Designed miniproteins, single chains, continued (5). Designs and how they scored, part 30

Each design is a single chain, and the fold is of that chain. pLDDT is the mean over its residues in the fold that is shown.

## One batch from the design tools (miniprotein)

Design m17084
Fold by ESMFold2-Fast:
Parts: structure tokens; C-alpha cells; sequence
Structure m17084 (fold): chain A 55 residues (1-55)
């Protein structure tokens, strides 16, 4: 449903924001594992946004 898609998008955005805040606090660049995690989250969010736009 559109509500479930929006909720999932918000959840993914919150996780991305939390990772960004961690980097700002640490002053260190993200590890390769963290970078891959961000790319995966961003791609998943983009897919869900496209699904929502198609409704």
C-alpha cells in the first residue's frame, strides 16, 4: 500500500541520517562496509520512491 511504502522510505531515510550523524561525530571517513551499506540503503529507497511514483 502507499502507506507501507512511505513508512519504509521514512525508515530508510532515518537510518541514512543516523549513519551521517555518526560520521560527523567521529570525524573519520566511512569504512568500505559502511559505504556499501549506504549505497544499499540509498538504492532501496530510490526503488521504493519509484514504486510510490508509479501508483
Amino acid sequence: SPEELRAEIERLQAELTALLDRWRASGQPPTPEEQQRILDLARRKAELVAELDAL
Scores: mean pLDDT 83

Design m17085
Fold by ESMFold2-Fast:
Structure m17085 (fold): chain A 60 residues (1-60)
Amino acid sequence: MSEEEIKLAEEIAKLRSELLEKEGVKPDKEKILENAKEFVKEYGLEAGKKYLETLKEALS
């Protein structure tokens, strides 16, 4: 993965963890980061940015 892809996956994982904590669920941060990296690797930067936007909306 590129540095940009890694940073995007880390930001996605952070917001996913924050959403789970808001729902009262303890996040599996390692698994969430692994899944975020796989998502960005499989679907690319544009799809990853869209996912990040959706997570930001959900936290609003």
Scores: mean pLDDT 83

Design m17086
Fold by ESMFold2-Fast:
Structure m17086 (fold): chain A 68 residues (1-68)
Amino acid sequence: AFEARLAELRARLKALAEKEEVEPEEVLEAARELGEAMLEQVRRAGGDVAGAEAQLEAELAQLEALLA
């Protein structure tokens, strides 16, 4: 499911952000790029791209808040 994949992505990015060597801005850029790749897969699968995009934006906003 898309929600499960978003949760996995968020967990991986949070782990990267907790490393002292990784800059928050780089984590956010990686999250955006990976999220866009996931949206591409949703489109190819014939899923609800608009709903998936809204969910991705919400997760990115939460990640930005965590990194601020």
Scores: mean pLDDT 72

Design m17087
Fold by ESMFold2-Fast:
Structure m17087 (fold): chain A 99 residues (1-99)
Amino acid sequence: DELEELERRLKLEEERRRLAREIADTLLSSFARSYAETLGVSVEELAEGALSDEEIAERLNEAGIRFSVAGAREIKEFARNLVEREREEREERERRALE
């Protein structure tokens, strides 16, 4: 009936929105890696706050990439997300290696 069909469509839309957010998070985490390489640090070091927000913005601007201090804070957050995903991947590989 119409109500059941609407409920199924809403559930499908919610699932699609969830997947779209997961894809966006993956892409943003990948950008953190590229920025870490540009800054001459590891993603782990970037995630741990080895560079200040101001220092990140300054170094990226010197490399020809226009960046704000607010953008630098976002990069650190993306780096933290990437480190967490890489940790999960290592744990899965370790589980697969269990004999």
Scores: mean pLDDT 75

Design m17088
Fold by ESMFold2-Fast:
Structure m17088 (fold): chain A 60 residues (1-60)
Amino acid sequence: GPMEEARLRAVAEGVAEAVHLLRPDAPFEEAFRAALEVIRENPDASGIAVAQRTLERLGL
């Protein structure tokens, strides 16, 4: 539902912010899209698992 979608986007935004802080050359939008894709592909994954898989997808 809308609250679940908002929560998933908030998690993706947090991951993207962390990635951008660690790798300023990585565009925030790319990190956000990668995180959101990881969440959608892995709906049962924990926040830390999403962050790890997002970093892997970005080659970091």
Scores: mean pLDDT 79

Design m17089
Fold by ESMFold2-Fast:
Structure m17089 (fold): chain A 74 residues (1-74)
Amino acid sequence: MRYAVTLRPAIPGLEEAARAVIESLGGKVLATLRDGDQVTLVVESDADPETIREALTPAVQALGGELVAVRPVP
């Protein structure tokens, strides 16, 4: 399954922390897109969106960021 994971702000380290969490779930980051102060990771994973959100939220918050959205992509 493919997901768009949107994070804020687009700061050094936040993308790498999110990538590490996604990889720990057996997922892969396929692409990174930037739009203003947001970064969106296109992720391939067999995990549910809720599992991805629950794993990412504490890691992102520890870096002073926020998880804006986790959305399925066709």
Scores: mean pLDDT 82

Design m17091
Fold by ESMFold2-Fast:
Structure m17091 (fold): chain A 76 residues (1-76)
Amino acid sequence: MEEEERRRRLREEAERHREEAREYNEKANEYGKKAEKLIKEGGSKEEIMKLIFEESEYTIKAMLHVASALALESEA
């Protein structure tokens, strides 16, 4: 049935978005830890801000993928 195929495709796409969100969250966490370490070591403000910016970018990307997955899951 077309409806079962449609729901399966929506679930598969949602899972891809969930996987991308997990990858971006891992990258965000890595940059956050690097920034925290650099703060404790008295690193440069410019380098710390760059790491915080990278963390923020990956966090936003992860949130967008989670939102996409939720939208697809709600239609399945």
Scores: mean pLDDT 85

Design m17092
Fold by ESMFold2-Fast:
Structure m17092 (fold): chain A 69 residues (1-69)
Amino acid sequence: AEEARQRLLEEGRRRAAALAAGTAAHVANLEQDAATASAAETARAFGDGLIAKLLAETEEEARRLAEEL
């Protein structure tokens, strides 16, 4: 039971890390062009929001799994 929940949380962290890497690459690309540099912080904040949402959804799935066990 706890093993399955922990595995699900680890999967969520792994996906969050992938999103963080993708966001960092996108922000770096925006920062290389003066015309889009102002969008870099907005892109970073958006990516942070997606990561937070993914982790929250993973925690909710873990909670649901615990209730069903």
Scores: mean pLDDT 76

Design m17093
Fold by ESMFold2-Fast:
Structure m17093 (fold): chain A 82 residues (1-82)
Amino acid sequence: VEEEVERLIEAVEKAKPNFSEEQKKQLDRAVKALRYAVENGDYETALAAARDIENIAKQSGDKETAEEARRLVEALEERLRA
């Protein structure tokens, strides 16, 4: 989960110049929520934040960030089912 979180955050930061100002604000908020949730073991909140990032990336056409977010979503869903 931590590895997938870091990969997603790296993808967001790399793609950041290509997002609108509104999307950047939404992504910064979601990334902050994601980090906080994972640090506290709140995988339900982390899953919601990862899904938000995936949706923003899909809407902006950022395939790389969307794929990294999907990987994290899958890892978090497995964690919640275990």
Scores: mean pLDDT 82

Design m17094
Fold by ESMFold2-Fast:
Structure m17094 (fold): chain A 64 residues (1-64)
Amino acid sequence: MVKVDYEFDAKTKPEEAVKKAQELLKTPTSAIGKHAVVHGADSGFGDRLVKALELKGAKVTKVS
């Protein structure tokens, strides 16, 4: 069973996506076991977002 918990658009709104992710990652358990989809993961902002989510224990699906 795979459920997408969060979806971020780092491609069109990278700064807002980063800020939103930082709020979610403030709680140590908020990202553990969660599945996040990051659009624009190949961008500088998308790469930072992916790394931040993975650092907090989230599983990340990267979309171009």
Scores: mean pLDDT 69

Design m17095
Fold by ESMFold2-Fast:
Structure m17095 (fold): chain A 70 residues (1-70)
Amino acid sequence: SKQELKDLARAYALEASKITDGAVRDAVLAKAQQYFKEAGLTGDELAEVVTGPAPSPEAIAQARAFAASL
């Protein structure tokens, strides 16, 4: 759903901010941007990733698994 895509986008962006390796961080950020686009998010909605509610534990787990697979 659109809400699940928003949750995934937030989780990937948040987890990317914790990654020190530039190549891995950029790949995780690219996935965040993909989910933002699929959810129809623009401008100010992207900024809400940092200031909005915490992502679900499930979405965070997916983002971490993706980063670990790189």
Scores: mean pLDDT 76

Design m17096
Fold by ESMFold2-Fast:
Structure m17096 (fold): chain A 56 residues (1-56)
Amino acid sequence: GEAHKLLLRGIALKLRGIGLLFESELTGDEKLREKGEELIREGDRLIEEADRLEAS
């Protein structure tokens, strides 16, 4: 259902964000850190929305 798709998208965004945080540590690129943190926050929002839909 829609909740499941939101959950998977949220998880995918968090994984990409974590990857950017590790790349930032390897390269020293602060912009990658900021983008990684942004993706993790977006992923968390989607997961929270999925949880609300499943609770209904």
Scores: mean pLDDT 87

Design m17098
Fold by ESMFold2-Fast:
Structure m17098 (fold): chain A 82 residues (1-82)
Amino acid sequence: SLVEEGLKAYEKGDYEKAAELFTEAAIQSARDGNVEEALRYARLAVEAYEKAGYPSSEIVAVQLRVVAEIERATRPDIAAAD
């Protein structure tokens, strides 16, 4: 799974790869309507990006992407209103 691959990358110190895998897992969970899992994996991705030395602006962009996917999955009527 993306989460298992992300954890293995994190354990090996490959924080950039771990962050990408956790981000993908968060987006997949959001699309599946699993808000709790999406937020959990998004937090893991943020931690991995911080350890990889990424600036806060890029970390915020990842968080906004996950939030947009959660809104799309949980509030489809609102997503059509823009």
Scores: mean pLDDT 79

Design m17099
Fold by ESMFold2-Fast:
Structure m17099 (fold): chain A 68 residues (1-68)
Amino acid sequence: MAEELLKKGIELARQGKYKEAVELFEEAMKLGYVPTAEELLVYGRALEKIGKLEEAREAYTKAAQLYA
């Protein structure tokens, strides 16, 4: 299920496997999962670590909007 993919992605990000984490986050979102603000922060950090700075900024912006 989409939620299981996101949980796996968070665990991979914690292990420093940022590229694999990003792939699982994107798959979960394609399946219709809507990330929380906290999950978007993990996703943004993983994107930043693999050099996708524009996508990371977009993820951080969405997280900030959810906190407001």
Scores: mean pLDDT 82

Design m17100
Fold by ESMFold2-Fast:
Parts: C-alpha cells; structure tokens; sequence
Structure m17100 (fold): chain A 57 residues (1-57)
C-alpha cells in the first residue's frame, strides 16, 4: 500500500539517523554496517521493532 511505502521510508530515515549518531558516539562501524544491511532488507514491522529497540538503548 502507498501508506506502507511512506511509513517504511520514514522508519528507514529515522533508523539511519540514529545508527549514524550511535556509530559516531561508539566508533562501532562494524555494528553500523550490520544494522544498515538489516534495515534495508526489513519490512515495516521489523523496522518498527528496530527503531523501538534503538530508542530504549
């Protein structure tokens, strides 16, 4: 659905932003690359779970 595509794009943008901030803080670029690959292949529900996990860290 069009709304799902829009939501996916927003979730990906937010996740990438948080991952970039975490990598800058921790210098853990291996984890950054792993999480980026995971996010690109994830569906909307998986992206929501990733974002929730990142925000609780």
Amino acid sequence: MTEELKEEAKLLAEIFKLLAEEAKETKDYEKFEEQVEKAVKANVEELKKMLEEMKKK
Scores: mean pLDDT 76

Design m17101
Fold by ESMFold2-Fast:
Structure m17101 (fold): chain A 66 residues (1-66)
Amino acid sequence: SIEEKVKKAAKELGFSDEEIEEIVEATKEGLDAVERALLRIALEHPSPEVNEKLSKLGKFVNSLLS
């Protein structure tokens, strides 16, 4: 499923279990929900490393849901 692919990608990128659950739940609602979840994580944990992970995951999810 798309949710399983997103969960695997997020885990490989080093997101926390809580962040993974939030992102996976957002994928069920659609791309706009995913973008909001990723932005919320970026604002809560601002760092270059987190921003790089969010960029990679966002691009991956967009390729699956577009």
Scores: mean pLDDT 82

Design m17102
Fold by ESMFold2-Fast:
Structure m17102 (fold): chain A 63 residues (1-63)
Amino acid sequence: DLEELAREVARLTGLSFEEAREIVELAARGDDVGAAWLLAERAPDEAIPEASRLLREAHERFG
């Protein structure tokens, strides 16, 4: 579910659950550009590839 994806993004990026949830909710409602931009702004570069995969999962399942 979305909360599980948000927890995984938080774990991978070091962001808080609230910050990760915000990004995942953008992806889930189809705002891929907003989700990607916010992830790039907040997350360390090394976490971007795997976190981006989780954002695609959110869009595929819920968008």
Scores: mean pLDDT 83

Design m17103
Fold by ESMFold2-Fast:
Structure m17103 (fold): chain A 85 residues (1-85)
Amino acid sequence: SKAEEATDRLLKALVEKGFITPEEAEEIRKMVAENSPVYDIAKYLLEKAGIEPGTALLMARAMTEGDEKSLEQALREIEQQAKRK
């Protein structure tokens, strides 16, 4: 599904840029597969990846809804935040 594709792309980017570990990425995949609330996924991203609340919410929406605009915006924000590391 589009949501599974968005989840895969975002989690790969987060691991590649060093925001989360592969183990944390699998926990997020589990949350998405179990239909966890968007806000719970966003909270996990905020707490584990240090991603700002707005970007964490965009990521969580892309992962749960497969929204292409949210996916594209979240990927841009990951790239921008990675440059500041």
Scores: mean pLDDT 83

Design m17104
Fold by ESMFold2-Fast:
Structure m17104 (fold): chain A 64 residues (1-64)
Amino acid sequence: LAEEGVRAVEEGDAERARELALRLAAQGDSGTATGIWEAARLVEEGRTEEAARAARNAVKQATR
């Protein structure tokens, strides 16, 4: 799920990224969910490269 969320952000699919973030939150992974949700917002603002970095960093920090 987290890797799929990053992929959705990298592809510029903000709707799919938000859906995956909600699923991550439902599974108890609130840290990664918040990061991917914020990255989806950056995608909608046209900041796709920053969104991709934010999503990847959220996954790395959650896994630590």
Scores: mean pLDDT 78

Design m17105
Fold by ESMFold2-Fast:
Structure m17105 (fold): chain A 56 residues (1-56)
Amino acid sequence: LAALRAARDAHTAEALKLFTEGNKESDPEKQNEYFQKALDHAERARRLGEEARAAA
């Protein structure tokens, strides 16, 4: 349970960081890469959150 919550929080933090970097990026191609990675981390965080709730 603690490990699932820690992993969720780590992916949430990484997603936020990547969205912030993407918003600062002036190159549309690189900006799209940041946003895609942020969405992947956000989806992983969502799934881990559901697993943590189901396990509790």
Scores: mean pLDDT 81

Design m17106
Fold by ESMFold2-Fast:
Structure m17106 (fold): chain A 67 residues (1-67)
Amino acid sequence: MVKQLIEEIEEIEKNLDTLSKEELRKLLEQVEGALEKLPELDASEEEKEELKKKLEELKKKIEEKLK
């Protein structure tokens, strides 16, 4: 599950330039929600750390595009 989520995040990052500002805002809300729920995920600490880094990178890229 976590590996699939990371792959989905990487695919989203590749396609960020195709999204409208409204779609980017919705995606930002989803990423923030995922980060909030991350500690409750039934996964190893290593998997959680990897997923957290990917989500934080995605969040930063979305915020840069919304400037």
Scores: mean pLDDT 80

Design m17107
Fold by ESMFold2-Fast:
Structure m17107 (fold): chain A 62 residues (1-62)
Amino acid sequence: SLQESLEIAREIGRELRRLTEPLDEASREALAEGASREEMRERLREALREAAERYRREKAAK
C-alpha cells in the first residue's frame, strides 16, 4: 500500500542519512583545508569505508 511504501521510504531515508553523515563531515573538512579534487576523492573513499565498517558492526551487534 501507499502507507507501507512511505514508511519503508522513511526508514531508508534515515539509514542513508546515518551512513552519509561521515561523508558530509569529510567533505566539509576537505573544503575547509582547501583540498584538491584528488585529496577530496581519497577522503570520501576513506569515509565510505568507515561508514561501511560501522554499518557492518551495528548489524553484527543484533
Scores: mean pLDDT 71

Design m17108
Fold by ESMFold2-Fast:
Parts: structure tokens; sequence; C-alpha cells
Structure m17108 (fold): chain A 82 residues (1-82)
């Protein structure tokens, strides 16, 4: 279920296993691809994993789905400060 994948992604993230966190979030996104929160969390884990370009793309997708989504905006600003 979506909730199970989100829980496993967060547990992996807390363990700093960002590859597993990304894997579970990709599974969650397959179930709910238009959820801005999932794309923002994916962007955060890509950033933590050092995949800067993929993090930027995921944050842009989150903001495309919800332009007022503060979590994606804040993480994008941290990733690419002007």
Amino acid sequence: SLSEYLQKAREAGNAKDYDKAIEYLEKAIKLDPNNAHLWAELGKFYWMNGDIKKAEQAFEKALELDPNFEFARENKKTLLPD
C-alpha cells in the first residue's frame, strides 16, 4: 500500500539508507504519481544521496503539481541557493 511504502521510505531515510528510501518512494509514486508531497520527499532523498540533478528534477515536479508546496520550495532553495 501507499502508506506501507511511505513508512518504509522514512525508516530507510532515518537509517541513512537513501538508496532504499528512494526505492520505496518510487513505488509510492507509482501508486499516486500526482502527489506533490511524494515528489518532494523523493527530491530530498536524492539530495541526501548526492544526486543533485535528480533532486532538482523531483522538486520541480513537486512545485509543478503544487506551486505553493513549501517543503519542495525550501529544499530546492537549500540545494540551489542563488
Scores: mean pLDDT 79

Design m17109
Fold by ESMFold2-Fast:
Structure m17109 (fold): chain A 70 residues (1-70)
Amino acid sequence: TVEEVEKELLEYAKELAEKSDDIEEVKRKVTEKARELAQKYKLSAEEWARVAKKAIEEATRLIEEKKKRE
């Protein structure tokens, strides 16, 4: 389901944010993963864009928060 794809992308984005501080790299990798899952589960363009955006926003927030502490 879309909800399961969203959860998987969020967990993947969080793992990437922990390992990398390069926001552009994380955005690229999350978008790539979202595209793969969309093809596998036949998500609509709207559903795919929504879950990818949410995951990217969360990863960006985590990386920015991490950088502010340094």
Scores: mean pLDDT 79

Design m17110
Fold by ESMFold2-Fast:
Structure m17110 (fold): chain A 72 residues (1-72)
Amino acid sequence: SALEARAAALLERIRELLAELRAAEAAGDEERVAALRAELARLEAELLALAEQLDDARRAELHRAVTTLLLS
């Protein structure tokens, strides 16, 4: 579905931003770290809003994907 495709795209963008955030943290770039954290928070809010439109099974799958990204 379009919602599932959008969730997948958001998860991919979050994965990319997490990699950029780790690089910025390693470089000590505090301004970039703050900007990337703000962007991640916005994407996470969008993902949560989208999750409200999914059935329980799809919502659980999305939650597992997000948890995996955050723990990586």
Scores: mean pLDDT 81

Design m17111
Fold by ESMFold2-Fast:
Structure m17111 (fold): chain A 86 residues (1-86)
Amino acid sequence: EKDVIEALGLIYLAIGKLDEQRGDYEGAVESYEKAVELFEKADPNSPLLAEAYRNLADAYEKLGETEKAEQWRQKADEVEQRFRAA
């Protein structure tokens, strides 16, 4: 089950990256939010979750949502510190 949830998260992460390449930052946010939800369910300390948070922050920054971007960037740093320290 967790492996399937993680695989689905990777698909949404890839869709978000494609949306960003197209300049569809609203679509990227939606896809990255789904990836975050799935990775949180699979493993809250995963490097994939940190990547999804970072990509979501970057997409929000492109939309001018500076406060939201900073909040998601902080969440990415927290997850990254946890798996790096382990």
Scores: mean pLDDT 84

Design m17112
Fold by ESMFold2-Fast:
Structure m17112 (fold): chain A 75 residues (1-75)
Amino acid sequence: AAEREAALAAVEARLGPEVAADVRRLLAAEEAGVVDEATREARRRILETLLALRAPGATAEQLAAARARMAEEIA
C-alpha cells in the first residue's frame, strides 16, 4: 500500500494527474483479477518507458508521445 501510494504520488508530481489516473486504472484492473499476460506486459512496458523518460530533460511532449505509443500497442 505505502509503496504503491508513494509511486503514484511521484508519478502525479512529475508526470501529471492524467498519467497517474491511467496507472491507477491499470492497477485497479490487476486488483480485480483481470490480469492476463498481455495486460501485465503492457504495464511493464509503460513503467519502463516512464522511468526512462523521467531522466533529466524529459519533456511533457515526450512523455505524452511515449504514452500514446504504449496505448497503441495495448489496443
Scores: mean pLDDT 62

Design m17113
Fold by ESMFold2-Fast:
Structure m17113 (fold): chain A 80 residues (1-80)
Amino acid sequence: MSPEEIGEKVAEIVKGNLLKAGVPEEKAREIGEEAGRLAKELVEAKKKGAPKEVIEELEERLRELEEEAKKLAEEALAKK
């Protein structure tokens, strides 16, 4: 899979999960697109043999975004 295809797939998965949790479409799209962008950058960095520090930074940013997405999903589920 190309980095672009991986980014698009990650964006759709994250967006879909947030929408199922009840996060508004606009916010779900925003978070999904950012997750896809970071996933694409991570794959490109690995493919180009970037330093471990660069790869670790991108992985950490993805983890931070995952935590943010989890909070948004929990908040959406808590709203009645």
Scores: mean pLDDT 81

Design m17114
Fold by ESMFold2-Fast:
Structure m17114 (fold): chain A 82 residues (1-82)
Amino acid sequence: MEEQMQEVVKLMQEAMANPDDLEVLEEKIAQLEKIRNEVKSQLAAAERAGDEKKKRELQILLTVIDSSIDQLRAMKERLRAG
């Protein structure tokens, strides 16, 4: 979980360092979507195990990932419009 959060932060920093590079934004979105799928699988496993603490932590991580993807998609759309 902590490693996944650090990876999300790194991907966002790399995207923000290259905000006009459409290819970089697409690559970072794809990496975030991969992490999102991994977190969703972990959340489903935590729900089956009844691990309420882990479930809450993974839900927070998933929210951060979803917000990050939305932000990068918005940046990509602005580049396409400009």
Scores: mean pLDDT 84

Design m17115
Fold by ESMFold2-Fast:
Structure m17115 (fold): chain A 55 residues (1-55)
Amino acid sequence: IEKIVEDTVKKLRELGASEEFIKQAAKELKSIPTENDARKRADELIGLARELVAQ
C-alpha cells in the first residue's frame, strides 16, 4: 500500500491536483486494508483529478 500511495501522490501532482485533494487521497488510500482495493481506488482518484484539472 505504501508504494501505491507514493505512486498515486506523484501522479496527482503531475496532473496538477490541489494539495488538499492530494492529502485527502493519501489519507483515504492509507485507510484501505487491501492492496487490490487501494489500487482500484487510486485509479478512480486519478481519473477524478483528470476530470477536475481539465476544467
Scores: mean pLDDT 78

Design m17116
Fold by ESMFold2-Fast:
Structure m17116 (fold): chain A 66 residues (1-66)
Amino acid sequence: MREKAVQAAIKSATEGLNSDKSPEEAAEETYRRTLEALLELGVPEEEARRMARAVAEGVRAQKERE
């Protein structure tokens, strides 16, 4: 499951980074998509929220550097 969780996070982050959306919009969408994917994979809610938040913040920071 760890590999699938990482793949889901990478996919969500890549989609966020490749979007033409603002850093805030991309981060919010990435958070939502990552959280949904992790919960569907059976990741516990607390861990899923932590991972989704970290991924979304990374996307926001990266787009702000553009």
Scores: mean pLDDT 79

Design m17117
Fold by ESMFold2-Fast:
Structure m17117 (fold): chain A 68 residues (1-68)
Amino acid sequence: SLVEEGERYYREGLAAYAAGDLETALAHFEKAVALYEQALARDPDNEEIRENLAGARRGLAAVRELMA
């Protein structure tokens, strides 16, 4: 599912971020955000997807700030 794939990318993004691999973390968080946005578009009232998307967006923002 889109949610399961997004969660996998989000976890891989967090692991890359913890390891200092910002380029890999950026790519994975971008994929997680895209997948969760697609999932939420199909199920807009799903609170779990909204929370997962918020988490992925925070990760993406943190990586972008460090790379700026």
Scores: mean pLDDT 87

Design m17118
Fold by ESMFold2-Fast:
Structure m17118 (fold): chain A 69 residues (1-69)
Amino acid sequence: PSSIPESELLETFALMYIGIAKSALSQGKEEAAKEALEKARRLAEEVRKLGDEEGARAVLERVEEVEAE
């Protein structure tokens, strides 16, 4: 079954927050970056709840990459 543009939209928002986090880190705004990554993680969980496990994993992998920087 399919509710599906919604999961893709949430994944897109999560990727946007990851971009915001990378920008914040480059500016030394660690707290803002942490907040953006937290939002991305929450969106990944919503994507998973909608049945898009691959999309959720892709978002979480990118969050972990940014946290390693």
Scores: mean pLDDT 80

Design m17119
Fold by ESMFold2-Fast:
Structure m17119 (fold): chain A 97 residues (1-97)
Amino acid sequence: MRKVEYTPLVEVTTSEGHSVMEQSMVVTDEDGRVTTATARSWLDSDGNWVIYAVVSTNFPVSFLVPLLVRTLPGDASEEEIEQAMRELMEEALRLRK
């Protein structure tokens, strides 16, 4: 049975002192195979929210390369940002297989 679990949306401080929001999606397929997707979002220099999503079998990893990127307006709600992060994680998981 396919199982999907989301980790809590958390604010993480980068080594440069910038705050980013991070969430992960853990998918267990019917064969018990586990795949993890992680998304991060932050405000860019233009005041827009940038959202990156990557797929990894080693979670969490600091050297994840972004697979998918989306931009939202700076006035986007936390719910809109979380929804976009989840959508990108699901899309990244579909593209990896």
Scores: mean pLDDT 71

Design m17120
Fold by ESMFold2-Fast:
Structure m17120 (fold): chain A 63 residues (1-63)
Amino acid sequence: MPLDKADLQTIADRLEERKISIEELLEEVKRLAEETGAPAEETIKALEEFIKKGLTPEQIRKL
């Protein structure tokens, strides 16, 4: 996986602290990538997989 434990904890923290869904975070990441032109493919792919598997923030943190 291209994401390390710190990246997974950051994703879980953002979901829990902001009380948003993984789908909402995915849309935010896509929007930022479009605005900045920065590569976000690894994060986008990870979030899409988490949505497909129905993972909770707690489960993401434990990956």
Scores: mean pLDDT 76

Design m17121
Fold by ESMFold2-Fast:
Structure m17121 (fold): chain A 55 residues (1-55)
Amino acid sequence: MAALTEKARELNEKASELAKKQLQAHRDGASPEEIKKLTEELVDYAKKLEALLKS
């Protein structure tokens, strides 16, 4: 249980950082390609977290 909690915390921290970068990219008028890349990374972390929770 402790190991799963630690991994979930790490994934949430990285997802939070990516979400902030995506929001900042939108504010700065970054290219659609940059925003798409950040969105894909966020989706990847969301899938990993969902898999961990369903495990």
Scores: mean pLDDT 77

Design m17122
Fold by ESMFold2-Fast:
Structure m17122 (fold): chain A 74 residues (1-74)
Amino acid sequence: AAPLSREEAEAAIREATDALLEDPFNAEALYRLGLAYLALGNRESARALFRRVAEDFPDTEEGARARELLAELA
């Protein structure tokens, strides 16, 4: 719904990066990382992350949301 603030986006990158160090296939962490980069204006990194979530986790809520965001960013 609401976009992340810069401070929230920076915190989300830190938290998602830590989660991905524990489990590199964490769909929620990958999706949150994508949202954080999108909030910071890094559309290319956001698209790459959303594509990964949509392809690797198609049957998850995160995968469905990532597919919608990819369509908007195309």
Scores: mean pLDDT 81

